# Designed miniproteins, single chains, continued (4), part 18

Each design is a single chain, and the fold is of that chain. pLDDT is the mean over its residues in the fold that is shown.

## One batch from the design tools (miniprotein)

Design m12599
Fold by ESMFold2-Fast:
Structure m12599 (fold): chain A 94 residues (1-94)
Amino acid sequence: DAIHAEILRRIAAGVPVLEAVRAALVAAGVLPEDASDEEIIAATRDMVGRSGLQATAYSLDLRRLLDGVHLLHHIVLHPEHRVVPLAEADEVVA
């Protein structure tokens, strides 16, 4: 996807993952320039789920971003694992 390519380009240039995702989604017209971190994480989750991103450095960085926002109970990272139990949140984040 063009959005994924733009995120990777920005990350390769040394931009932090959240800011790389923000800039790519804003440039693509998916989110407004003043979008909250929560809106960016939600859009990233939908994008990761739809694209089936797995086991690459890029997908691991996106997973770390999603985990870091404490939204694990709402992660739809894999179609067969829609919800991460709150009791497992510390294990996934740690």
Scores: mean pLDDT 56

Design m12600
Fold by ESMFold2-Fast:
Structure m12600 (fold): chain A 68 residues (1-68)
Amino acid sequence: MIEERVNEAIERAKKLVEEGKYDEALSILDEAMREFATEAVEQGRSDLALEILDRVRQLKAEIEKKKA
């Protein structure tokens, strides 16, 4: 399901952040947002698409703060 794949991408990005690989984490989040938000809209799940965008936006903001 989309939610499962989104959760896997977020966990992978968090692991990269723990390793100090901020740019790789941001890249994975951008790719996941593009792919899974589009797929959610195509399945008529616009609320899920907005939820994905919010989760990614929050995590990206945290990563950007860590990059200084």
Scores: mean pLDDT 81

Design m12601
Fold by ESMFold2-Fast:
Structure m12601 (fold): chain A 105 residues (1-105)
Amino acid sequence: SVRKVIEEMEKELIEKIEEEMGNTPLALQAEMLIRGQAIDTIKAVEEALKKGDIERAKRIIKLTEDSLKQLIREIGKEANVPKEKVDEMIEIVEKGEKEALKLIG
């Protein structure tokens, strides 16, 4: 399900942030924002799909992907996380987006 894909992406992304940044205030803030974004996205996508609005569901997923990538780049720069690790986090988001879009059609 789209829910499972987003939840798995969220879990993997948070684990990677914790590995690279530890339990710093910035890491905790990023984790909170990611969890909030995942919850909001799941709710919005499920509501769109219940109404048969496939295009809206796809737009919500794409907007979430863009938002998460921006957040990752910003926190990575602020925390001086190596580029290769930031790129790994971005790949997690891109994989989740691709898998969610496949399930929607």
Scores: mean pLDDT 89

Design m12602
Fold by ESMFold2-Fast:
Structure m12602 (fold): chain A 63 residues (1-63)
Amino acid sequence: MERERKRKEEQDRMLDYVMLSLKSANSIGPETQRLLADMFTIQAKDSKWGKEIIKKVKEYIEK
């Protein structure tokens, strides 16, 4: 139970960080945002939250 709460908090912080970075990159340009999204996708392979981070990044870019 406590592990599930910690995982959700950790995941939420990771997603918030990724989303904030993508939004910041978008103010520079769409190419920069896509590049950052690709970088996060690659880096997410080292994280147990990798699939959820990748999915969230793709959803953000697609929307």
Scores: mean pLDDT 69

Design m12603
Fold by ESMFold2-Fast:
Order: sequence, then C-alpha cells, then structure tokens
Structure m12603 (fold): chain A 71 residues (1-71)
Amino acid sequence: SEQKEASREAAEKIREIGKEAEELLKELSHEEILKKSIKLAEEMKERALAESEELGKKAEESLKKLKELLE
C-alpha cells in the first residue's frame, strides 16, 4: 500500500531528524539548536502534509511548540 509505505518513510525521516537534533544538541548553543530544529520541523510539516493530513497536523503542533520555546 502506497499509504503505508509513505507512513514508513515519514517515520524513518522523523527518526533521522531526531538523531540529527541530538547531535546538534552537543555542538550548538540552545538558541541555535532551536532555530535549526524549527527549520527541520517546517520541512517535515510540508512533507507530512503531502503524505497524510493527520501526520501534517501532528507536525504543525510540534512546530508550534518549538516556536514557543524561542519566545
């Protein structure tokens, strides 16, 4: 199923972004980490929305939480 394959690919990309965020946590300031995380979350949101409305909504909520941390 194309829908199941898209969900699997989205989950893999989310895991890869998580690993990248952990590496950034070790190398960057808190502010720089948040800014890069927001950019990655924005890219993930666009991709998730293209694959699934439900995944897109979850990505949007996560992005809102990240932006609140910079306020």
Scores: mean pLDDT 70

Design m12604
Fold by ESMFold2-Fast:
Structure m12604 (fold): chain A 87 residues (1-87)
Amino acid sequence: EEIVFTPEEVQEMLERILERAKKELPEKVVELVEEAYEKSKGKSLEEIAEIISEMFEKLSEEPEENVKKFLEIAREVAKEMAEEKLK
């Protein structure tokens, strides 16, 4: 079964990631996630994908440890939301 997220679900994912980033990551990384979250409001899934791609390009300029932690958080949030959707 293909797990398909709606634009609203992807925005919720960004919100959950932002809440965790504020507690666990440096201010610069939090700013990048917050920018992506704000830009994603009212956008289509394709537009949100472009916003996320741009965020990842900017994140690649950050220290590797911060990028790794961000990816860990994003993976955990995505798994949690996917499991909620399948139940």
Scores: mean pLDDT 80

Design m12605
Fold by ESMFold2-Fast:
Structure m12605 (fold): chain A 84 residues (1-84)
Amino acid sequence: GSATVTFKNFELKANAKSIKVVVRNEQGEVVAIKTIPADLPKGVHDITVELTGLPEGEYTVSAVALDEDGVGVGSSKPVRVRVT
């Protein structure tokens, strides 16, 4: 199945070079990790991600922004999504 997730008001403390998306099932277990290349300046952003190839069900999705050295520069609040 698939779902589209938007992380609103994602605050970056520094320039981000990638976004790491972590997908958890209802038990809180990590079932998927997707790293997306990015070039986002310091500031507040809305970031939209498409999730595909997951079994249908309820998930919690969060994102961490990473700089060029892989250091965290921002994190989202978790978002609940239904994959259909």
Scores: mean pLDDT 84

Design m12606
Fold by ESMFold2-Fast:
Structure m12606 (fold): chain A 82 residues (1-82)
Amino acid sequence: SLVEELKKLIDELKTLIESNEAHRQRLLADYQARVDELTAQADKEIKEAEKNVSKEVADILRKWRERQLAQLERDLANALSR
């Protein structure tokens, strides 16, 4: 998953003992790109569920999206803490 790939990337980048501003900016940019990709995909699936399945399934997908976004935020926080 994108979350697992980002987590691996963050773990590798944490080998650096001291973060510089350029490194932090790259981590933030990658995080934002992953957030944008995840939200775009989730929004597509939610719209599909609302049209063709049920509001209940759409709500489950919204909760899944929230959990995935929270995990990405935690992964970023861990990377930034070095």
Scores: mean pLDDT 80

Design m12607
Fold by ESMFold2-Fast:
Structure m12607 (fold): chain A 71 residues (1-71)
Amino acid sequence: TEKEKKQIDKLVEKLEKSIEENKDDPFGLDIVIAMGRMAIGVIKSSKSLPQEVKDYGIEKFKKVIEKAEKT
């Protein structure tokens, strides 16, 4: 549970860095949005993750997508 949350946090950190690196690149931002949506899909379809970890990850990736969309 705690390990999975840390893995989610590391992936979110990488996507947030990609937003900053691509702030003036619409195509780069589209890729970040697509990656965030893919991560949410994988989390939702997981049979091994507890619901609490799924909710945590979905919320984190939704915020990343919103940040990219507002850039």
Scores: mean pLDDT 83

Design m12608
Fold by ESMFold2-Fast:
Structure m12608 (fold): chain A 70 residues (1-70)
Amino acid sequence: ELTKLTLEQLEAKVREVAAADPELAGMSDEEIRRWARLLKILEQQDRTVEDLPNLTPEEKARLARIRAAL
């Protein structure tokens, strides 16, 4: 379960997903860290991607794609 992973372990998983998916290719280390942190928050708070404030529709779509691949 994602909630049991450390932030560093979750970053590694997001990096693996990005490497396997052409639509996610080219993400920076900073973006990988950002997505990992957001995923950890969602899992800890039992929230959906749509519940996150301050994300664009494009960012929500990317986060949902990453989450589905994990």
Scores: mean pLDDT 74

Design m12609
Fold by ESMFold2-Fast:
Structure m12609 (fold): chain A 70 residues (1-70)
Amino acid sequence: NIEELINKLKEILKKKGYSDETIERFVELVKRYVEAGKLTEEDLQKLIDLYEKGGSKEERAKFFYEILKR
């Protein structure tokens, strides 16, 4: 369920100290990629895992770069 995964992502970002405005803008971008068919439930789970486990900014940048290429 995409909606549940997006809500989980919001909770993790808040716990990591991101501002509400940054989280809202980021989630809106994620929703747009989901609606465009460029981001799957598996991709969203991988993104959640990257933030939760403390993946580097470089790893997150690579993730989004690969999504943008689709």
Scores: mean pLDDT 78

Design m12610
Fold by ESMFold2-Fast:
Structure m12610 (fold): chain A 93 residues (1-93)
Amino acid sequence: MSEEERERLWRETLLAIALMNAYLASKQADGEVKELVDKAIEKLAEAMRTGDPEKLREAIEYLKKASELARKQGKTDIANLLESARKLVEEAL
């Protein structure tokens, strides 16, 4: 496998895990946190389909806002899933 192919597969793997963590958070979340997570999922899906890094940056922003709000509401499990997803998306950039 070429180094470029390995880098692409690694990036795709990070984004797939991030999407799973965001999806799990969305299923547990409600209200504004869920709305922000669903927007992040939309941007992640767009980035995975188009390869547009700007969509990844938009997803990071939504994940950050959602995790901060979840933490403020005492929803630690949701906040941890969202923070994990954000870190994975940042690593994929």
Scores: mean pLDDT 87

Design m12611
Fold by ESMFold2-Fast:
Structure m12611 (fold): chain A 81 residues (1-81)
Amino acid sequence: MEEELEKLFEELKELLEKAAKAKTKDEFNRYQSEIDKVEKEIKRLYLENPELALKFVKENEEFIKEIHEIRKKVDEKAKSF
């Protein structure tokens, strides 16, 4: 589970960075769709083992904070289209 969460958060970060750099609304929407799929899978893993998910978040606080900062930029970009 920890390895799966790490892989999903790394994939989420990559997709968020691509969405933030997207030049067209269509390109942005494609990345947003993939982001939604990854976020749904992360949520599924959190529901399967909340205690292990909490431990992962605490141990990777800086990495998760970075992802949240990129997500905020992506959300702001979505409002600009």
Scores: mean pLDDT 82

Design m12612
Fold by ESMFold2-Fast:
Structure m12612 (fold): chain A 119 residues (1-119)
Amino acid sequence: MEFLDKIIEVTKELAEEARKRGREKVASLFEDVRQNLETAKKAAELEKDPNVKEILAQIFLHFVLKAMVEKAKELNDPEVLEATIKLLERIRDIAKENGLTNFAKMAEKYLEEAKKLLE
């Protein structure tokens, strides 16, 4: 769960940074992502098997990231897309540091998709 905790922390930090800069759409999106990640963490914590708990956390995180990228596309705002790219880069790095190679590759795929939308 340390992996998920770091992602929640980074998402919170980026939401606060967006608020300080008056980027209301970015702050709102990342606050929704943070709340969804907190809910996913609580749901995973109900599982008693540590291996199943970690698998559930990764599955929930995957769906939250997918929903975030789709919402960023819907908003069609370059600042939202740029902020989403920054969050995905941080998530990729955290996944790599925690040895979650397959998840890091999934984050890299979403990252490349988001970068293409800025052109």
Scores: mean pLDDT 83

Design m12613
Fold by ESMFold2-Fast:
Structure m12613 (fold): chain A 63 residues (1-63)
Amino acid sequence: SAPVTVEIVGDKPGLLQDGSTLEKGTVVTLENLRLTEDGFLVGRLVATGQTVVLGADDVRILS
């Protein structure tokens, strides 16, 4: 349950709850990161508290 640092490496941006996006090359720290049944990663941005949805193949875990 420790926060995880990830980089967006794929062409699909991360989608934030407010409708804004995290583009390729963005590095963020997420808490409560989990894989959904549909192959998406869902987590909460430590910096803002917003939920983000990411393609599992569109991110690299840095830690």
Scores: mean pLDDT 83

Design m12614
Fold by ESMFold2-Fast:
Structure m12614 (fold): chain A 58 residues (1-58)
Amino acid sequence: MEERRERIRRAVALAGRTDKSPEQIAKEVGYESVEEFERDLKEELGITLEQLRAALRA
């Protein structure tokens, strides 16, 4: 898989398995900013940080 897709896959897995904030998840998968992370999320999965945060609470 491409670097971008791999990072996003890891981020989704972390969101589902942990109660970490979107900012913490972004940094753990190698993003330096939440904004860059959110752009890649939208490009690959069509979801926002808000939706990821909702998944963390589910």
Scores: mean pLDDT 73

Design m12615
Fold by ESMFold2-Fast:
Structure m12615 (fold): chain A 85 residues (1-85)
Amino acid sequence: KKREAEIYTVSAMVLITAAEVAYWLGDKETAIEAYRGALDNAVKAAELGDKESAIKVLQRVRDTAERLGDKELSEEAKKAIEKIK
């Protein structure tokens, strides 16, 4: 299970990087999709026991979604953080 949790954590971090690159290139739609993917992978990592790393990923998603004005994604990230804590 620990290796599986790490795979999801790494996948979430890769998706955050992809999202940041997409946003820098002006592709907000792709950036938001990648952040949603990071959210899903972080939640899965937390379910498998990697709560600390998952919370850090979710905090990045929350903060970036707030900057992008995506209130729905920001709220989803906040709820995920509270459920994991």
Scores: mean pLDDT 82

Design m12616
Fold by ESMFold2-Fast:
Structure m12616 (fold): chain A 69 residues (1-69)
Amino acid sequence: SPEDLLEELTEKAVREVEKLGRNVTLQDVQKIMTEVRDELSKHLDDDEVDVALDRIGRRMGETIRRVRA
């Protein structure tokens, strides 16, 4: 389902940020977001992709703040 895909991609993005840790860069974030967008675009329409990317980006931002604290 789209919900299961969104959760799986969110967890994958969060884990990738956690693996990179305190030294995560803007280039790393851009790479993760591009990979997530490409995968979502195979299954969702443009409006659904935008909503999903906003949610995943928010979760990644929270994780970045946590690993940099």
Scores: mean pLDDT 86

Design m12617
Fold by ESMFold2-Fast:
Structure m12617 (fold): chain A 96 residues (1-96)
Amino acid sequence: APTVGAPEVIGTGPRSITVRLEGQAPEDGATVAVARPSVDGPALGYGMAEQGGGEATISGLAPGTRVVVIGAVFSPEGSPDDPLARGPAAEATVGP
């Protein structure tokens, strides 16, 4: 079954957060990192990783913003609003 773990925050920039994700997506699927103000809040930005995970950078964020980052796995045939898997949240603050 598709899975994704909690993101590991490995870096922050003035408008970005870089995370490492570990997960399992279908062959043509994607593992993505999503920044939100809260676990149920609106998406502020996305970063793309490889199908099995890896590094993803979410850019275009406001400096100094506190966010939660959640990993999600998407099907090649699915809606972007309906992920196959959603992992635990990690907290991060966008750099100055």
Scores: mean pLDDT 76

Design m12618
Fold by ESMFold2-Fast:
Structure m12618 (fold): chain A 90 residues (1-90)
Amino acid sequence: MKTPKEVALEYAEKVIEAIKKKDSEKALKIIDEGEEELSKLLEENPESATEEERLVMTELINEARTLIENKDYEKALEVLEKYKKKIEEL
């Protein structure tokens, strides 16, 4: 079974790939599906991240979502790389 960290990294990478192809619809769908899966895994493994770490990750992914909706792909990639770095530090 994948860990919350593995799931978060996997969907972040898929979002980055979609953004590089300028596919905003696919990127947003991946975020929604990834957040749903991650939320379920964090409920099953509550010790995998602190409440503060979860808040920071949620803020970063919501910022990325807004940038993707605005088709600001360059800034969205920067935020997603920050998200990946935060996940790797868990």
Scores: mean pLDDT 79

Design m12619
Fold by ESMFold2-Fast:
Structure m12619 (fold): chain A 66 residues (1-66)
Amino acid sequence: MTEEDVERIVEGARRVAETLPKDFALQFLDYAKAEIERLRDEGKLSEELAEKAIEELDRIKAEVEA
């Protein structure tokens, strides 16, 4: 998985979250975060890229909560 793949996942997550009611958006973002952590744990994603993706997803989650 490349940095471009991570950027696509994060952008897709932002787009989906914008279309969902707040509660569903938060649940979806938690699911996306768990999937990134799983890919890291399986060695399919570097720790650095996983941390970057999680930070971006957490920012989107904060925006949804605002």
Scores: mean pLDDT 81

Design m12620
Fold by ESMFold2-Fast:
Structure m12620 (fold): chain A 59 residues (1-59)
Amino acid sequence: MKEEVDEAVRLLAEGKTDEAIERLVKLYPEVQPVADEYLARGHKSAAALAAANEAYKRL
């Protein structure tokens, strides 16, 4: 679990924001609403960071 969240954060650092969000939502579907709020406002990077923070809280 932690290694998979770390991998998603690595993808985000590489600019692969869509892949990072997809992996985090797959691991913890409950982070989808957090990501969706930022995505609806056009803030992709903020969406990915919010999803990652929420996923780490669930570890």
Scores: mean pLDDT 78

Design m12621
Fold by ESMFold2-Fast:
Structure m12621 (fold): chain A 74 residues (1-74)
Amino acid sequence: SDKKIEELEEKLEELAKNLENLSDEEANQKIAEIEREIQALLEATTDPAVQKRILEIGVRYGKKIAELREKKKA
């Protein structure tokens, strides 16, 4: 549902904002949890447009999180 997708986006924004306060181990655990939620949402939907939206969100936040993690290493 749209609400579940909004909750996913909020959770990803929260992770991105708090990433600097997490250890690498904690960040990896949170990322794995969110990846499992994305997979569950993809499996729960039969609408290709909804699947595309979920995948686009995953790609967008995956890039953002990777950039933030690289910044933390530097």
Scores: mean pLDDT 79

Design m12622
Fold by ESMFold2-Fast:
Structure m12622 (fold): chain A 69 residues (1-69)
Amino acid sequence: GHPLQPVTVEVAPGETATVTQTIADGPRPIQAVTTYTRNEDGTLTVTQSLRAEGGAARLLSTETHEIVP
């Protein structure tokens, strides 16, 4: 498959943003879904999942980063 394009997302404290990218490599497209949650305590939680259209495949990874301005 092709590598995912980097995406920049602006998220305010207490806000959640979701980015969906389609990585079609065959007759059924696959979607990469990244969710960014900016917590009120100044941390950022990033969750990545991969889903196939019409399929049940789901891979999850979650990272929490502390953001100090």
Scores: mean pLDDT 66

Design m12623
Fold by ESMFold2-Fast:
Structure m12623 (fold): chain A 92 residues (1-92)
Amino acid sequence: MKEKVIEALKEALDEAARRYPQSRETVEKARETIEKNKDKTPEEIAYAAGKTLVESGDVEGVRLLTKKAREVSPEVAQALDKGIVDAAKEKK
């Protein structure tokens, strides 16, 4: 299950980079975040990836990642949403 979630998130990031060339650098940062957090829960991985994309200002990447997370697991999607909200608060 965990591996399937990680693969789905990586697929969403790859699609974002292909559709939106401007997201290429932010997608690579999000991929590095996933790799660094592979030993954590799927929810923690999604949280960290979402936070990374928001900090980078990648709205399209966030949208695609959220959509794929919801298709795989509602819990993972909720964790991603928390990461997005927390990153937005820290930008103050």
Scores: mean pLDDT 77

Design m12624
Fold by ESMFold2-Fast:
Order: sequence, then C-alpha cells, then structure tokens
Structure m12624 (fold): chain A 94 residues (1-94)
Amino acid sequence: SFVDEVLRLLLEARHAASAGDLARAAALIEQVIEMFRKLAPDDEEVQRLVEELRRLVAELRASTDPARRAAIMDRIGELVGRIVRRIVERLKEE
C-alpha cells in the first residue's frame, strides 16, 4: 500500500542518515516527495508541506552533527506523518 511504501522508505532513510549516508537518505526522502506529488498534485496544503520537507532535506544534507541529523530526521518523520494522514483522509472522501 501507499502507507507501507512511505514507511519503508522513511525507515530506510533513517538508517542511511544514522550511517552518515546523507545522499542516500535525501534520495529516499525525495522518492517519498514524488509519491506525495503524484497522489495529491492539486492539494495546496500538501504542496506547502512538501516544500517544508524539501527544506529539511537540504538541512539534512548540510548537517555535520549526528545529534542534529537525528533531530532533522525526527522532524521529517513528523511532517511525512502529517502529509500521509491528510492524503489518506482525502482518499476516503472518494
């Protein structure tokens, strides 16, 4: 399912980030962003949250401190969860 795929990618991104592979972590989060664009292309709120998510990915790429990387990944997880809940609720209205 969409939710299972997003959770799988997010878990893989967390593991990559904890290992210091920021390029892989960012690429995995970009895959999640692309899924959100495909599922909710006309949702202004989703587009706004996706833009915030991209800023966090840029911050992740620039981070040199493991504690800061962990905090950024937690923030990414929170934001992904908010977007997923919104998309799932909208799909139930169809």
Scores: mean pLDDT 85

Design m12625
Fold by ESMFold2-Fast:
Structure m12625 (fold): chain A 65 residues (1-65)
Amino acid sequence: SEEDKLVEEIIKTLRENIRWRVEQGYSRERIRAFVDRVIANLSKILSPEKVERLRAELDRIVDEA
């Protein structure tokens, strides 16, 4: 679906953004705040199911960084 493609592109873009912030020495708290702001904004556009998938994936990426 178009929403699934959008979610995959968002995850890819945010994964790159999170990696860049880690490489620049951003704190985990600052990175989580960034992710939380993005999810809050996307929750206005995406279905709740896709928001939950996105949140779970981004939390995993932050924890692994």
Scores: mean pLDDT 83

Design m12626
Fold by ESMFold2-Fast:
Structure m12626 (fold): chain A 86 residues (1-86)
Amino acid sequence: MQEDLESMPEEKLKKSFEVARKIGRVLLHMVEAVEAVKAGDMEAAEEHIDEVLELLEVKDPEERERKREELLRSAREMAEFVLKLE
C-alpha cells in the first residue's frame, strides 16, 4: 500500500527499488545472453551484453570492449554448463 511506502523516507525507498529493478534487468539480460549463445545467435547475445554494460554505466570505450568480451565468454561458459545439465 502507498501509505506503508510513505512510512520510510520516499527518496531512500525509491532509490532502493530503482537499484533492485536495475539488478533484475542486469540478471535478465545475462540470462537472455546465455539463451542466445545456446541458440547460436551471437548478435542477440552481444545486444544483451551491451544492455548490461549500459545498466552498469561502463563509459570508457576500452573498458567497455574488455568487459563485453569477458561477459560474452562468461555467457558461453554458462551456456556450455547448462547444456551439459539438459
Scores: mean pLDDT 77

Design m12627
Fold by ESMFold2-Fast:
Structure m12627 (fold): chain A 104 residues (1-104)
Amino acid sequence: MKEKEEKEKKAEENVEQSVEATRELTRIAQEQVDAAEADPSTAPEQREAVEKAGDKAVELNDKLAEENLKLGDLRGAIYAEASRGLTLMARSSAVLALESIAKK
């Protein structure tokens, strides 16, 4: 049955994309915070970059969760929702750090 195998493969690819999106945002957030610590005058620009990257990662996770639900893969949908939560936490933490740097 090709249809079942194709759905399972797509669900697995979506899980991998969800995890990678969260990992990429965490890396970007750390790089932006490090850059702002080196030059605090750039903190507003780093904040905008983190917010934009975070919003994109949330949108991707929402799309992947919906797609996995349509494929009947509850596990993949749960992973995408968990990645969304981690993405929001990373975004919030980085924004707070950048606001603290900007006030110095």
Scores: mean pLDDT 81

Design m12628
Fold by ESMFold2-Fast:
Formats: C-alpha cells, structure tokens, sequence
Structure m12628 (fold): chain A 100 residues (1-100)
C-alpha cells in the first residue's frame, strides 16, 4: 500500500516538476530534483514517503515552485542525521530554485 502510494506520489511530483520547468525555464534544476527524488524513493524511507505524500496533497494550495522547494527542504531535514551529504544536496537544490 505504502509502496503504491509512493509510486503514485512520485509520478505526480514528476509531473509537477516538469510544469515547474515550463514556468522557470530551469531544466537542469528540475532534472536534478527528479533524480534526487527517485533515489530517495528507491531507498524506501517511510518518513520521507509520508512527507512526500503530504506535500502532494498541498499541490492545489501552492505554486509548483513553492511545492518543490518545500519538498526539497523536508527531504534534507529527514536525511540530516542519516545521510548529511544527501541532505546538503537537497538543501543546495532548494536554495538554487529559490534564487532562480
């Protein structure tokens, strides 16, 4: 069940990120964010899965760019202690997206 929800959430997020690329014209940031999200989901982290699902439900309430930034910051926080290098990469991508 959780894996099915995770796969559906990933597809929705990928669609949202592609839309973000159309708005911001920052395809490199979008591609990198998608790659990190896919790697994160492949690691089967239940806490991150729950956070990702919550962010998807906020999609209609937030701009795609704001949703992506929010997701990246949550992913960074989740991995801060277990994988600090991965957390740093998520944080850097969120900062790049905000500046773009």
Amino acid sequence: SVDQQRRRSADVLIAALRRLGEVSDDKETIDQAITLIRQLLAQEDPQTQQQLEALIQQLVEKRPKELEISYLRVAAEVHRESDPELAKRFEEKAEELEKE
Scores: mean pLDDT 58

Design m12629
Fold by ESMFold2-Fast:
Structure m12629 (fold): chain A 94 residues (1-94)
Amino acid sequence: SAAEEVIELLERMLEEIKELLNKDSPDVLEKIEELVRETSERALELLPSEELRALLERVFKALEELKKNPSVETALKLIETVEEVLERVRELVA
């Protein structure tokens, strides 16, 4: 189903964000931004809903905070936000 594909996309995004954050590279934030953008566009294509759009907006806000104030705390907040969004999407399709 479209919902299962969205869950898979968000799970892959979460794992890739974790891997990228473990690398000390100047391109990490740019790669995370591209990943979040592409994943969000595809998720909304598969499941066009205002609820999903609002949840994905939370991920973008956490990413903006990480870009403005790069730290372990803001990186963990981004991970936590993606995990919460994943759980919410699972609830929406149950």
Scores: mean pLDDT 86

Design m12630
Fold by ESMFold2-Fast:
Structure m12630 (fold): chain A 77 residues (1-77)
Amino acid sequence: AEELASHRALADAYEKKAQELKAQGIELRNQSELFKSDPDLAAELKKKAEEVETESEQLYNEADGHRARALILEGEA
């Protein structure tokens, strides 16, 4: 089943990328706290963290959608 295999592969790929971005967001937030004495730099790092966190959340949602579709197709087989 091409659709099942494709949805599983996409779910895994999106989830992996989401995990990478989540880790990057944590690192950027930690850097923002380290540089809190430079408010402009801290704000820039925090904004970047929020951007990658949003991207990670979108990719988790994509992964979840593909995983749900794969589960439906698997249940129909």
Scores: mean pLDDT 84

Design m12631
Fold by ESMFold2-Fast:
Structure m12631 (fold): chain A 66 residues (1-66)
Amino acid sequence: MLTEEQKEELLRIVDYYHRRGLLSEAQAEALKAAIRAGDLDRARALAASLPAPVGEQLVAALDQYE
């Protein structure tokens, strides 16, 4: 289960990619919703559906907290 600190770190990573134009608003909001819910399986499935390198980088970040 993700701590609040771990959720905030993952949310900042998602916001970083969104600000750089590497995630759409819909993709960023879906990832943030999964992270806030602590649903790592859903977050990983969403990240894995994203194009490289963003999908790979987000999966690696999520794996640090599993």
Scores: mean pLDDT 80

Design m12632
Fold by ESMFold2-Fast:
Structure m12632 (fold): chain A 90 residues (1-90)
Amino acid sequence: DLEARLQQEQQRREQKRQLLDGLFQQLEAYQEYGGGEEEIEEVAAKARALMDELGLPESERERLDELVKKALESSKKFKKKEQEVLKKLK
């Protein structure tokens, strides 16, 4: 049934949009509170894959790339502070 398949595709698209929104929220949290570089890269890769599947405009990809860059810069700052603290735990 072609109509059932179209309905299923719409539901998948809505689920992917919700997942994408969650990934954007995670990147914003990493920007504010810091996170691991590997975790940020994994979230970014998942977000890009979802964007490609949804056929979102280039402006959304630019927004994602900027969030990733900011999250990675915050990660570097937090990593430096944590390394200084960890050196004192020896």
Scores: mean pLDDT 78

Design m12633
Fold by ESMFold2-Fast:
Structure m12633 (fold): chain A 63 residues (1-63)
Amino acid sequence: SSMPIEEFVERLIAEGLGLKREHLSILLTAARTVGELKTLSLDDLVEKLGLPRSVAEKILAAL
């Protein structure tokens, strides 16, 4: 998907899934589009990027 990460994360924030703008800033260090984000594993999000596991699981479930 060519959808920007910013659009994807803003939708999840608006849906009340517990994501914050700080999580968007972290994700932008590794991916610019939803297609790129889909290449990342749960371990990439938690161990490499430092996202809380609950947030990482919600992101992957929404993909």
Scores: mean pLDDT 82

